# Ledger of designs, part 26: designed miniproteins, single chains, continued (5)

Each design is a single chain, and the fold is of that chain. pLDDT is the mean over its residues in the fold that is shown.

## One batch from the design tools (miniprotein)

Design m16878
Fold by ESMFold2-Fast:
Structure m16878 (fold): chain A 84 residues (1-84)
Amino acid sequence: SEEVTAISPITGEELTGIKEPLNYTVSNAETGEKIATVPSFEIALKLAKLALENGIEKVKIISDDGTEWILDKESVEVLLSALE
């Protein structure tokens, strides 16, 4: 598996995860404002967590295959804990 690094547009922090064949678009679920598109679900969840910690109430993640997640602070922690 190839690791990929993305720079958070929220904090400037480097986020790492396993590169996947799908891209994931992270956005503010309330406003529709796009935060980033990343080639790793792990990075998408880490970005969602940072967004929720920085004043966004709900984050939307959409994969290239059309799968959608609407996440709050509690649900993002559950999904991150399931990623092993």
Scores: mean pLDDT 84

Design m16879
Fold by ESMFold2-Fast:
Structure m16879 (fold): chain A 68 residues (1-68)
Amino acid sequence: SAVSEAMTALLKALTTGDIEVIKEAIEAFLAAGGRRGYVLGLLDLAVREGLLSEEQRRELEAFVDSLT
């Protein structure tokens, strides 16, 4: 499904640590019908795995809020 493809792209984007790439993947995931709660959960997991800092997570959460 479009949501599954966008989720795979978002997971891949999170491994890059590139905020602009992650923002693009988040926007595509939400546009495909992905839920806000899934994005926030993935951002929390990315911080726990050391892929993102807490500051980067906060910036990305603010970005999600700007879209939803």
Scores: mean pLDDT 86

Design m16880
Fold by ESMFold2-Fast:
Structure m16880 (fold): chain A 70 residues (1-70)
Amino acid sequence: LGSLDVAGASRALTEALGLDEKNAKSLAMAVADAGSIAALRTLTPEQLMTRYGLDREPAERLLALVAETV
């Protein structure tokens, strides 16, 4: 998948989760590194926080959303 697919997915998730600019950038890095949104479900909230700098609440909400939509 191309960078545009990752950017589009990250933006859609940012809007759905109501993320601020900091957490939106962290999400974009996480999706790019994981290669897909579905791959994010293999991560824990702690890994999202430690590796990409997401805050705990956004990380937990992201994983809940991914679990529901995949």
Scores: mean pLDDT 74

Design m16881
Fold by ESMFold2-Fast:
Structure m16881 (fold): chain A 82 residues (1-82)
Amino acid sequence: REAEIERAREEALRRGEVVYEVRSFEELKDAIEEAIRSGRNVHLIWTGPAPPVEQMVELERLAREAVERGVRVTVTDVRPPE
């Protein structure tokens, strides 16, 4: 929701992280890959629908690679509680 998105953005900016609002699997993947390549910490605000399991596996692989390279990738999922 908008309030959660703004809160996450403000928090990331206070930490000096690069902030991306991502709405699709392609945007999320590109942001993580760029962070790994540049070595910069990023905060990703996810506003899109949950990706399918196959895409989630790919994202987990990229996130682990980022950690191994010393890059912090934070994902804030803006979904209502069930």
Scores: mean pLDDT 72

Design m16882
Fold by ESMFold2-Fast:
Structure m16882 (fold): chain A 75 residues (1-75)
Amino acid sequence: SLIEELMEAARNGDLEKVKALVEELRKQGKLEEALRYKDERGLTPYNLALLYGSQEVADYLLAEYKSLGLNPFID
């Protein structure tokens, strides 16, 4: 799924792919669902980017959370 691809791209620090997937998810009306998605450990795409050390991806995703009025540590 696009959400699983976003999780993988965030973990890998692939900013180009993260941006492409975010835009596709936004067009499908699924961006909030994807950003709020949590794996079995409760980690969101933002959490994965931060945990695996991609500050550029983490910053990009944080801006997307804020644009939707979401908190990446709560939502």
Scores: mean pLDDT 86

Design m16883
Fold by ESMFold2-Fast:
Structure m16883 (fold): chain A 90 residues (1-90)
Amino acid sequence: MKRELELEMRLGVAEIAVAVSKTTLPSIEKLIAQGKKDEALKSLDESIRLVEEARRTAEELRREGVPGAGRVEEEARRQLEELEKLREQV
């Protein structure tokens, strides 16, 4: 019971990390459009690090059988793909 609550809280933190990355994406796209390459790369690298951490956490929680962890892992993977595509455009 106490362990299940701890795992659920960890999943919530991973969900927030992915959500934060998604909300900052338009700002990064604007930096790319303005030719601010160094600022765009810095923001992309920070978002990639955050989402990669969330993906690892969700993968661990999926192995523990936490409901919803597989969904968060898949969302993190898709977000990483979008960030990597943007990084190639800079």
Scores: mean pLDDT 84

Design m16884
Fold by ESMFold2-Fast:
Structure m16884 (fold): chain A 113 residues (1-113)
Amino acid sequence: SFEKKLELVKRIHEIIDKALDELSKYLTKEQVDKLAEAMRNTAAELLKAIFEEKKSKEEVDQLFDRLRDNLITLAKELAEKEGLTEEQRNKVIEIVKSAFDEIRKAIEEYLES
């Protein structure tokens, strides 16, 4: 339904915004803005696959894993360039991983509904 689609989009954006707020404690505004763009572009690609391309759950899961790995790689590069400690770098990576685990759950709940 249209209502369920809107609810999924809203939930994904809320998850991303929360993650960006947490990341702002470790990364500069410019680095957070780069992650924000990458995360929102990732969300747009996932939503396009679900709503427009009508991909199966299995295809969405494969796309999700690929996009998640790309974002973790970007987060690692940005944290290393900022000169963060190993503990701070691990925290940045964990924030990104946690956000994408929540996005995956939201998508799974939508596809099963």
Scores: mean pLDDT 85

Design m16885
Fold by ESMFold2-Fast:
Structure m16885 (fold): chain A 65 residues (1-65)
Amino acid sequence: GEEALKEAESLIGKPLSAVFEFLKKHNLPVEIARKIFHRLGLDAPETVTEEDLKIFKEVLEEYLK
């Protein structure tokens, strides 16, 4: 829940593979990552940015509702 959102901040500057590992660790679907990339208009970002984290938190909040 809330803890997952805070832990997501640790993903800044990490590769995309770290996002998928995070999702698996918290039993979240990989479709969350797909939603993030869709919102950013990116097919495959190489590293997580602060803007990516913002969108990631929004998508997680929607999912954890």
Scores: mean pLDDT 65

Design m16886
Fold by ESMFold2-Fast:
Structure m16886 (fold): chain A 72 residues (1-72)
Amino acid sequence: KEELIEKAKKLLEEAEKYRTDASQRVADLVGKAFADPENRAEYTAQAGQVTRDARNKIKELEDEAKKLLEEA
């Protein structure tokens, strides 16, 4: 059914947006860590959290997309 395929495609597009956004946010935090050594550990921890959150969200979106494609 086309509706399921379109919904799956939208979820995969959202996953790619999360990947791109997380990459940009991590780059910003890494830059801050280099500019501010006193707070480097905090920025590094934040970058790690952004990476973990994005990974979990991307997996959820990709798993849901796979489920929809299996039903299509």
Scores: mean pLDDT 84

Design m16887
Fold by ESMFold2-Fast:
Structure m16887 (fold): chain A 81 residues (1-81)
Amino acid sequence: MEKEVEKIIEEGKELLKKNKEMMEAEDDPAELIGLAFGEAEKLSEEERLKLLSGAAYVVAEKAGNLEEGKKAVKELYEKFS
């Protein structure tokens, strides 16, 4: 479980890096989340989970809640895997 969560976070961060607008929005959590939801509509179900997990993790990390970010990703993985 923990390794699967870490893998999804890494893959989600790679999807964020492929989108310059999301990378530039890393300091604006509301904009990053909005862009991630919009992009997720264009992706497969598996890639949506990865992208949204990456975005949630980055937002939580920026807020200083790294543990909450990992919990959010784990919850998404458990519900949608």
Scores: mean pLDDT 72

Design m16888
Fold by ESMFold2-Fast:
Structure m16888 (fold): chain A 108 residues (1-108)
Amino acid sequence: MKEERRRRIIEALRRQGAIAVENASKTSEENAKKVQEAIEEALKVIEGKIEPKSERVIEALIQAAAVARDEETLKELLQTVLGLSEEEAEFYAEAWRNGEGVDLSFED
């Protein structure tokens, strides 16, 4: 991943994460903590420090790529972070482009 793209995804994830934590805190403190932990883990995954441990991390990464509006970054994240094939990454990137939700929660 190019450093500039990686930085954009990190900034998008931090911004969306702050909003998500604030919204979750209005429902419960426990939910806010879970959202914060998922965002922190996603940031570490993007930085190459750890491998993803949960479906929530995968969802946070996809949301960050969608907010960045960068199909190339989405394909790169799907291949390098989630270990998907080029064909699988292209399929999900095309679905995202068409305004369809990307659900990777069940791909272990």
Scores: mean pLDDT 65

Design m16889
Fold by ESMFold2-Fast:
Structure m16889 (fold): chain A 85 residues (1-85)
Amino acid sequence: SARLAEAARELGELAERSVGFAGGAAALVATTLEDLDLTPEQAAEALREAVRKLRQELPRMSGKAREDAEELIRLLEARAAELAA
């Protein structure tokens, strides 16, 4: 899917510029979206699970690490909504 390929590209770019937990999470999700066996529904669920984990870690983050995690959450929520439509 072109939307899955675009989401993986954006997440890969975000992973390279992100610090802390967000960088690792973005890289993992990008790799997951590159799996051609995922349905749009499965991809949306993977993104929602990543958001859930990021939100759980968010209270333990500060500074740039927290800002990067908040940016990642926004991107993941937007892409999950697109995949679920």
Scores: mean pLDDT 78

Design m16890
Fold by ESMFold2-Fast:
Formats: C-alpha cells, sequence, structure tokens
Structure m16890 (fold): chain A 84 residues (1-84)
C-alpha cells in the first residue's frame, strides 16, 4: 500500500465520519518490541485503531488496523485531530 493510497483512504474515512457512518471506537499508540526469526530485536511505535463503519444499507462492521509506518501514522493522527 503506497502512502498516496493511505492518504486517499484517510480522506474517504473523514467523509464517512462527517456523514455519521464512521465511529472511532478506540485509538491507541503502543510501543511494540519484537524479535525477528533472524534474532534481530525491533522496537517500534504503532497506532492501533478500531473503527466501526456503517455502509449505505445500514450494515455495520468493525475494523482493526495496526499502523506501523511513521508517515502513515502521521496522516492518521492528522485525521483523528480533525475529527475531534
Amino acid sequence: MTLEDIRRAVEELERLYREGRLEIVDARRERVRLTTSDGVEVDFEALNLTLRLTDEEGRSSTRGLMIRDPEAQKLWEELLRKLE
């Protein structure tokens, strides 16, 4: 997924929120520490989002997203700030 794809997704979610079809259930920054199969320790900050989406037919679905890329996290944080 490119950064531009993420930006477009963020813009679509902002529109859904303004229409009352998107609810942010949870948004949490977490520090994750993992050891790869090669024995390399990786420490990173992730943004975990839980979203509730309602489609045009009134069907609701819950989506969990873990955003690892720092640039993608920044775009999502900008969206969250606009929605508050």
Scores: mean pLDDT 73

Design m16891
Fold by ESMFold2-Fast:
Order: sequence, then structure tokens, then C-alpha cells
Structure m16891 (fold): chain A 91 residues (1-91)
Amino acid sequence: SKEQIEKLLLVQVYVIAAESELFLAERLKAKGKDDLAREQAQSAISTASHAISMAKELLKTETDPSDKQQLQSLIGRAEDLIKRAQALLAA
């Protein structure tokens, strides 16, 4: 449905937002701004976690194979972002 397509696009927007937040965190870390880098990395984890939750909810009712594959891909991207952000926080 149109509503499901809009929700799929929203998941994609959240994944892109999380990638941007992590990119900013990595840049701040490189410049020695450790506290700001930590805050951005935590924000990236929150945004990516929200994207995963939305994608998993959509998968419960999605019947289109292509959209299912895209949602699974977005979950994988968001999970990788969380791992990278956690690694930055541990450093």
C-alpha cells in the first residue's frame, strides 16, 4: 500500500540519519572532541535502533519480496552502524 511504501522510505531516512550521526561522531573523535563524539555515537545507536524496530514491524505485514529484501538490508546496515558506534564508544 501507499502507507507501507511511505513507512519503508521513513526507515531508509532513519538509517541515512544514523550514518550521518556516526560520520559526525568519527570526525569529532579525530579532532579530539571525545565528549561530543560520545554523544553523537549514542545518538547514532538510538536512531539506528529505532530504524531496526520500524523495519521489523513492517516485515510482520509486508508481502512484497523486493520490499522484504530491502527491509532486511536496512536492518543489516543499521546493525553494522550500531557495531561501529559501539566500537567508537569503547575506544
Scores: mean pLDDT 90

Design m16892
Fold by ESMFold2-Fast:
Structure m16892 (fold): chain A 96 residues (1-96)
Amino acid sequence: SDAAQKKIDQLLKDFQDAVNTGIANIKAGADVAAVEQAVGDVYARILDLIKRFPKDDQIKALQKMRDIATQAAAQGAPFGVKLKETLDFEIEKLKK
């Protein structure tokens, strides 16, 4: 439904915003471990919300989150590498 798509799009935007804020904070000299925890907390909350949608919508949303994590890793953010690995595992688990 349009309402479900809008909710998923908002969650993906929230994740992108958290990732972008994390990258900016690391570049500004923030504690990397604290940034990783903050981004990880947002990720865990969004993952819990995404799990409430049908399986195909979950897979699509997690793939988009994986793309966001991959881009963060490409920008040199260590949490991007870790999130990409976690998302690859979650996507594979759903495809069984």
Scores: mean pLDDT 89

Design m16893
Fold by ESMFold2-Fast:
Formats: C-alpha cells, structure tokens, sequence
Structure m16893 (fold): chain A 87 residues (1-87)
C-alpha cells in the first residue's frame, strides 16, 4: 500500500514537474524538481494522499515540511557519522 503510493508519486513527479514548469512559465523561475516522497507511517501516508489529490503545489509543500522535519534527525546522524570517521 505505502509502496504503491510511493511508486505513484514517482510517476506523477515526472508529469507534475512538467505542469509545474508550465504554471511558472510566465514567471521567471527555473526548472523545479519534485522528489519522491517516502511514506513511513499512516499519518505520512494520509498527508501524501491529500497532497497528491491537491496537485503539484501541495506536494511541494509536503516535501518542504518533511525535509524540515527530517532535517533534525539528519543533523544528529551526521554528527555521529563524523565521529566514526574521525575515530
């Protein structure tokens, strides 16, 4: 189920990227890439479903929020990895 949503997001990401480019065609903006959203919980799955239903802009907002949320864990993990490398 969650994997199915992820695959659907990946396929939609390609086509949605084109629509995003068209939406921002009149405004000066570069090519925006939409990353594949990884779903790990029921709450994240529901948010992903809502974002997919609401289109590209909602997906980008969700990705930004997930990136910020996971940034905290990445920071801690990076610190630990650095310690192992320096050891």
Amino acid sequence: MEKLILEQVEEWTVEETEKLSEKYKDTADENTRIAVLEVRSEEERKRAEEALKNGIEAVLQLLAEERYRRSKEVTEEDLKILEEILA
Scores: mean pLDDT 50

Design m16894
Fold by ESMFold2-Fast:
Structure m16894 (fold): chain A 79 residues (1-79)
Amino acid sequence: SASEQLAQQIINQILRGLQRLAQQAVDAGLSDAQIRQLALQYLDAQRQQVIAQYSQTNPSAAQMVVNFIDGLKATLRAD
């Protein structure tokens, strides 16, 4: 569906941003704990942005992206 395509596009953008953040943090010599903290802060900011931008115009896509972010945050907190 169009909502699934939009959600996947947003997820791909978030993952690219997260990968860049992680690489920059590693290059800067940050610890695993510091990298996890930055990743969680990034994901929280992306979650708020997605809700603000899409919850009214495409709530299905917004919910799919939010569910993805919440799952990824749970995985990071477990490690």
Scores: mean pLDDT 91

Design m16895
Fold by ESMFold2-Fast:
Structure m16895 (fold): chain A 76 residues (1-76)
Amino acid sequence: SDAEVLRLEMEASMYVMKGTVSYKLEKNLEEAIKSYQKARDLLQQALAVSTDPQTQARLQQAIDALDEEIKKLKEE
């Protein structure tokens, strides 16, 4: 449902913010990676229940961006 997609996106945004705080302010790479991985999982759940092609494309772009950031942090 649209409400479930929105809920999952909002929850993912909270974990992205937590990851950013951990990385940029607290200098905690391990916690940042865990938070970004949780955000990615929530966005994949949103993608699975989404039926709108534009929403699916936007969610996939967000997942891909998080995958790139996680990869970059793991290579440090």
Scores: mean pLDDT 88

Design m16896
Fold by ESMFold2-Fast:
Structure m16896 (fold): chain A 67 residues (1-67)
Amino acid sequence: MEEPSGLQIEEAARKAYQAARDALDAGLTPEEAINKGVEAALSIPGITEEQARSIARAVVNALLDKR
């Protein structure tokens, strides 16, 4: 199994955070914010859909917890 580098995971998390935050700020639902985060994370080479969903869910939960 190929595991993405720590730098790729970190970049995916940053992209997902930015996309999810922008989506929530635009008035989208948490589900839509997760979908935007997944899309952003998948733009990073080596990230699987399962990893992207995990990252996006963690990011959206963190953003909602700050509310």
Scores: mean pLDDT 79

Design m16897
Fold by ESMFold2-Fast:
Structure m16897 (fold): chain A 74 residues (1-74)
Amino acid sequence: KEEIIEEFLKKGREIAGDDQELIDTVEGYAKALRDDDAASYVGYALRLVGMILEGNEKAKELLELGFEADRKLS
């Protein structure tokens, strides 16, 4: 579990770069996965969807990475 979350954090931070809002979203998403907090997990996923609709390509990569992490944790 922790190994999968750590891999997500490492790759997510690399994708986010210097975008503080994306960094905060990655960290919140990882914490929600670690704590099995479904409400926060869905909330952060929806935030990424909102960013994608505004044209943020990095948010799309992060959402796909997050779904992969969640799939590995199931």
Scores: mean pLDDT 79

Design m16898
Fold by ESMFold2-Fast:
Structure m16898 (fold): chain A 61 residues (1-61)
Amino acid sequence: SDAETERLIAQGLEVIDDARAKGLSDAQIRALADAMVAGMRREGVPEAHVARFRAALEAHI
């Protein structure tokens, strides 16, 4: 659902913010975002929702 996608985006952004606060590089943060996207695809999340998640995370890096 859209609400579930927005919740996942919020959680993903928190993970990125925590990683940045811990001193991870932009390259390491991008790899982390890619791992989260791969996880969503493995769980069968529709590609439209995966695309929105990826775009939101990439805009925040």
Scores: mean pLDDT 84

Design m16899
Fold by ESMFold2-Fast:
Structure m16899 (fold): chain A 68 residues (1-68)
Amino acid sequence: SRAELLAELAKLAKLPKKEQQLKALEELKERVLKGEKVDVDELREAAEIAAKEDEELAKKIEEIIELV
């Protein structure tokens, strides 16, 4: 569900390793490309949270938003 995808994004914000976070975002991008539905407003909120610590993660989330 969309809530489950957003829960995965929330877990990314708590992961200590950037490589793990980027890999999980790539997996989310693949799911969106395969037709998973996500809430753009919730993704935007996740991007704002990520931007507080890592602009690269925020950009990756924004790329996913553009695909929705």
Scores: mean pLDDT 72

Design m16900
Fold by ESMFold2-Fast:
Structure m16900 (fold): chain A 74 residues (1-74)
Amino acid sequence: SHMEELLEEIKEEMEKRLKEIEEEARRNGWSTAELFGRMWEAVKELVEKYKIKDKEVMKEFDEFFLKRLNEILG
């Protein structure tokens, strides 16, 4: 479905952005708080970019983000 394609695109862009932010944090010696804050800003930017208002898309997006966040922080 169009929603599934959109969700896959959003997840792929999120994963790319989070990876880039993690690499930047390592290079610049960011604290965990700074890293977390930047990642959260990237999530907000993606929500605004894709105009995510659909509750189902938002839920899957949040679940994907939390899973990725646990991988980065664990």
Scores: mean pLDDT 76

Design m16901
Fold by ESMFold2-Fast:
Structure m16901 (fold): chain A 63 residues (1-63)
Amino acid sequence: MKDAAVRAAVAAELAEVDISKLTGEEMQKILDRAREAAKGATTVEQIVELARDAVREYIKELE
């Protein structure tokens, strides 16, 4: 259940980013980071917010 919400939030955020700059391995790491960030979340809104923030921060860290 949480995993589906995390995947949807990550997909929505990545749709607004130029994914051609990301490798498949980096995309998997983004998903894993978002899952960890949302691990303690109890609501869909919190899951989406934490996953989105994790994706954005990770992309910045990738240079």
Scores: mean pLDDT 74

Design m16902
Fold by ESMFold2-Fast:
Structure m16902 (fold): chain A 57 residues (1-57)
Amino acid sequence: DDAKKTAEAAVKAAEAGDVAAALSGLHEVGQLLGIKVPLPGADASPEELARLARELL
């Protein structure tokens, strides 16, 4: 399973300020791991999205 690779990509997207790509990556990781990730809205800060993705690594 590529969950770690997907989470790593989500971190990179968030660090680049790409909120939409980071949210999509977090959703995909949640599906791959079978867990419910508490996704913030589209107005979430890139820092928050990066932290969420790192927690899934």
Scores: mean pLDDT 74

Design m16903
Fold by ESMFold2-Fast:
Structure m16903 (fold): chain A 83 residues (1-83)
Amino acid sequence: AGPFEGAVGRLFVEGEDVGVAGAVTGADGEVTSASTEDGSYRLEMDTKGEDLVPGTVVEGTATNTTTGEKKPAKFVVTGNVPL
């Protein structure tokens, strides 16, 4: 997998849609950070080594970097856009 510098999707924190997120995927497939209209989130999510293609659902936790609050989260990929 070569052209994956970031993914665009919807971030759901504790079941609530917090908006469009751009996420940075590491070389190991781990999603490590995102930014949304509700603020910046740190994501700790396991991609299981899969590419983040449209329709992929990634589960884990999101930490709001402003408040420090950590909650269960889902990232639903809707596109592949470099951010």
Scores: mean pLDDT 66

Design m16904
Fold by ESMFold2-Fast:
Structure m16904 (fold): chain A 69 residues (1-69)
Amino acid sequence: SEEEAEALARLRQGAEVAKKTAKINPDAAIDNMRALAEQLAARSPHGERIRAEGDRLIAEVEKYAEELA
């Protein structure tokens, strides 16, 4: 749906912002990404899919933060 596509796009954009934040504070970047994923999932009829994509993107941000260390 259009709503699902918009939520997934917002979540992916959030991940790019989180990667920039991870250069300064990786823990805050991960926490902010978790909060965004939960907010988007809670507001959507496709909450399970949004949460799954959120978990995948959080793992990407965590890996990116590890590579910065």
Scores: mean pLDDT 81

Design m16905
Fold by ESMFold2-Fast:
Structure m16905 (fold): chain A 83 residues (1-83)
Amino acid sequence: TEELERRMEEAARRGIRENDLLGAAEEIARLAGASDEEIERALSLARDEEEAVLALLALAAGKPLAEIEAALARYRAHKEALA
């Protein structure tokens, strides 16, 4: 819904402004219909806060946990290549 999209955008803007991207990503995942259990499982795949944010946003986008795990592995590989 338009209201749901607006709330997700507001959460993202607050996270950037307040430097609380993890809190914003958790709020966006909950707004997208993720359960606390799904959020905790996604967080368990993350090694650091950057990966936790990416995992939660992928969960909000409807990605299954296996795809999130694969995406985090690709992110790590790209991060290493940029270093």
Scores: mean pLDDT 80

Design m16906
Fold by ESMFold2-Fast:
Structure m16906 (fold): chain A 64 residues (1-64)
Amino acid sequence: MEVLEAVVSGPLAPLLEHEVGFRAGDRVRIEVAGDRARVRSLETGAEFEGRLDNLLAAGAIRLL
């Protein structure tokens, strides 16, 4: 398992807010296990689980 830090940013951030409750500028922690990632907002407590490749391709989360 790998742990990454990121911030919610970019033009798709409003879509993440509507779908999973991540607000633009929120700090998130990403736990990676194989091809899956669990993302948790440290600000709102919202949580999303999906594929790491989809998160990176969306460009709505910037890795720190």
Scores: mean pLDDT 68

Design m16907
Fold by ESMFold2-Fast:
Structure m16907 (fold): chain A 95 residues (1-95)
Amino acid sequence: SEKEEIKKLAEEVVELMRELAEEEDIIKQVGLALRAIGLIEELRLKFPENELAKKVAEILEKALKEVLKLTFEGKKEEALKVVEEAEKKVKELLE
């Protein structure tokens, strides 16, 4: 099912953003961010006609940008809240 594949990719991005928020080493932060970007692009490329995949990718991309900013500022708790809100929005769309 496309919906199950979208869910799996979205869950992987959420976990990478959680790891990114908790990471203190800048090179590892960059590596985690690049992996998250790659999975968001995989969502777009595998499901180009799927409106659900487009909405999920948009939510995750917006969240990733905010998590990156907060992580670079050392605001771990705020970054984790952004991850939690993105996870909730994605789960609501995938119901």
Scores: mean pLDDT 89

Design m16908
Fold by ESMFold2-Fast:
Order: structure tokens, then sequence, then C-alpha cells
Structure m16908 (fold): chain A 89 residues (1-89)
């Protein structure tokens, strides 16, 4: 479970980074909003990675709950960017 959480968190960070780069092509207001939201969530994902690397498997269920919440917020931010980019084309 711990390894799955780490993999998920790293994939979430990579996906967010790619979406943030694409968000820079959005209008300034939308870009600032999306990047700001994703930056906050990315910081949370980094904390989950740091904690997971130091934690035991017995702590994995709580880390999974935190990662699931972090991923949900990240998916919302990524979806906003993707919809805004699609609407611009």
Amino acid sequence: MKEEILKKARETLQRASEAMTRAETLPPEEAARAIGQMTGVAEEAKRVIEEAEKSSEEEAPELKKRMDETERRMEEAVAFVERALAAAE
C-alpha cells in the first residue's frame, strides 16, 4: 500500500506540473487561478510523499485518505485547465 501511495503521489505531481505548464497559455486570470490552486495541492502531495517515505505500512491507510483527498483536489484543478484549453480552441 505505501508503495502505491508513493507512486500515486508522484504521478499526481507530474500530471500537475504538465497541466501548470499548459495553464500558462490560458488568459491571465484563468492561468493565475489554476496555477495557484495546483501549487497548493502539489505542496500537499509533496508532504504526503515525505511522510510516506518515513512511515510504516501500518500508517498507510491514513496516508491513503490524505492522498485521495489531495488527488481529488488536483483532478478538479487539472479538469479546469483542460476545459479552459479546450474552450479556447
Scores: mean pLDDT 77

Design m16909
Fold by ESMFold2-Fast:
Structure m16909 (fold): chain A 77 residues (1-77)
Amino acid sequence: MERFVEVTAEALVDNLVAAVKRDPQRAPEVGVLMARYALKLPGADRIIDAMVDAIEKADPEVGKRVREGVEQLRAEA
């Protein structure tokens, strides 16, 4: 009945959105940290995309900042 992985990702995203809303300037840094940890998991790209999408739906401004950090990490390695 539904995947626990998806439910867990949504719960983590909710906490990340709350933290980034308090410090918007740190949103890119949070995105980079999130991407670095996701790289330890199989299908890291899917996890990163799912988390960014969920954050953006919860708060578009915060989601945009986090997404910029993730994209910068991917571009610069």
Scores: mean pLDDT 65

Design m16910
Fold by ESMFold2-Fast:
Structure m16910 (fold): chain A 94 residues (1-94)
Amino acid sequence: SEVEARLAALRAAAQRRIDHLIETYSPEDVVEEVLRWLRQTAKVLKERYSPEEAVRFLEALREVVEQAMDKYNFPKELRERLLAELDRLIEEVR
């Protein structure tokens, strides 16, 4: 479906962005840059898409972030901080 294609493209773009940030920044700075990007993305999604679609996009981003944190063995506290903010943003756009 068109929605599945958009979700796949978003997941791929998010993965590339996170990989680039991890190569460039410390884990703490990666978290701050990802949080800034997620907050801006949530704002754009809320303004341009239905609540249902915005939630689907943010849940796809949550999955990518969680997988990247696991892959790069991020500290538990930084992982929990990122996932907690994503959960908050998901509830905000509902």
Scores: mean pLDDT 84

Design m16911
Fold by ESMFold2-Fast:
Structure m16911 (fold): chain A 93 residues (1-93)
Amino acid sequence: GTILDVFKKYSEDVEKAKEDCSQFTPQCNDDPDVDGTLGVKEIYNLQVLAGCTVDGVGNMDTLRCVSETRSKDELKEIYCRLILPKKDTPECV
């Protein structure tokens, strides 16, 4: 896996959770409780390490910038530096 795969999975999980919420409760206005791979702090640090605009938002602009400015190997190192101490991540071992 890569940081791009992580961002894609996170986005898909968030979208799915919001879809499920909208199907079952009209009062679900809060962000769903999703087991996200990256929080605001991790996204902020990723943007800093990749040399992108630092706004703490893990959107498509951040994903595009990260993918265009860094090689796959560099992205893996950034991913492992940010996440490895908190998670058992096979890609980093």
Scores: mean pLDDT 52

Design m16912
Fold by ESMFold2-Fast:
Formats: structure tokens, sequence, C-alpha cells
Structure m16912 (fold): chain A 72 residues (1-72)
């Protein structure tokens, strides 16, 4: 069971796990891609929305936004 992320590193870990379970992307690759996206304003905006979605238990929205962060 996922708990709401308390910081950015926890949010990255939870989103990487959702991406891995849904798409089969290796967790380390998902984390790397999320961290790379955070270097752009668009990636930061999408990531923040995905982190809020996970905190609210909206896993469908969190996954959708995480895929957009990866350009998928």
Amino acid sequence: TLTPPRNRDEAIEQLAQLLHEHTGIPPERAREALEAALKTPEGQRLFDKAAVAIALGDLDLALKLALEVLGL
C-alpha cells in the first residue's frame, strides 16, 4: 500500500514504482527519467501534479501524468 509522499524523493520512488508496474520500465530507468524531467519547467509542473495525485490516492491520474513526464 502506497503512503502519501512526504518529500520529492519519496514521490520519485512511488511514481517510478507505478511506471515499472504498469509499463515494465526498470525502476532505475524510471527514476533517472523523472529526475531528468525535473530539470525542465514542464517536467517540474507535471511532476508536482503527479505527486499531488498520488497523495490524494488518484493513481490513474498519477500514472497518466508520470507517463507525460517521460514523454510517453
Scores: mean pLDDT 79

Design m16913
Fold by ESMFold2-Fast:
Structure m16913 (fold): chain A 71 residues (1-71)
Amino acid sequence: MDEGVELGKELFEQGRLREALAMYELALRENPDYYEAWLNRAKVLEALGRHEEAARDRERAREIREKLERE
């Protein structure tokens, strides 16, 4: 499912950062292996100045990508 990610991207482009964050959180709650949602949430977090949380999200995305490459 990617509805939350698509809406999150639109909200981010509009500068609605907190709403974009909420949409990515919904997507990740339903599918925590959705690496694109982790990456996009990291972009929103960096825009909000939450750099440590953004770095954590990027690390999660790397872990998921590694598993996909191994299979």
Scores: mean pLDDT 80

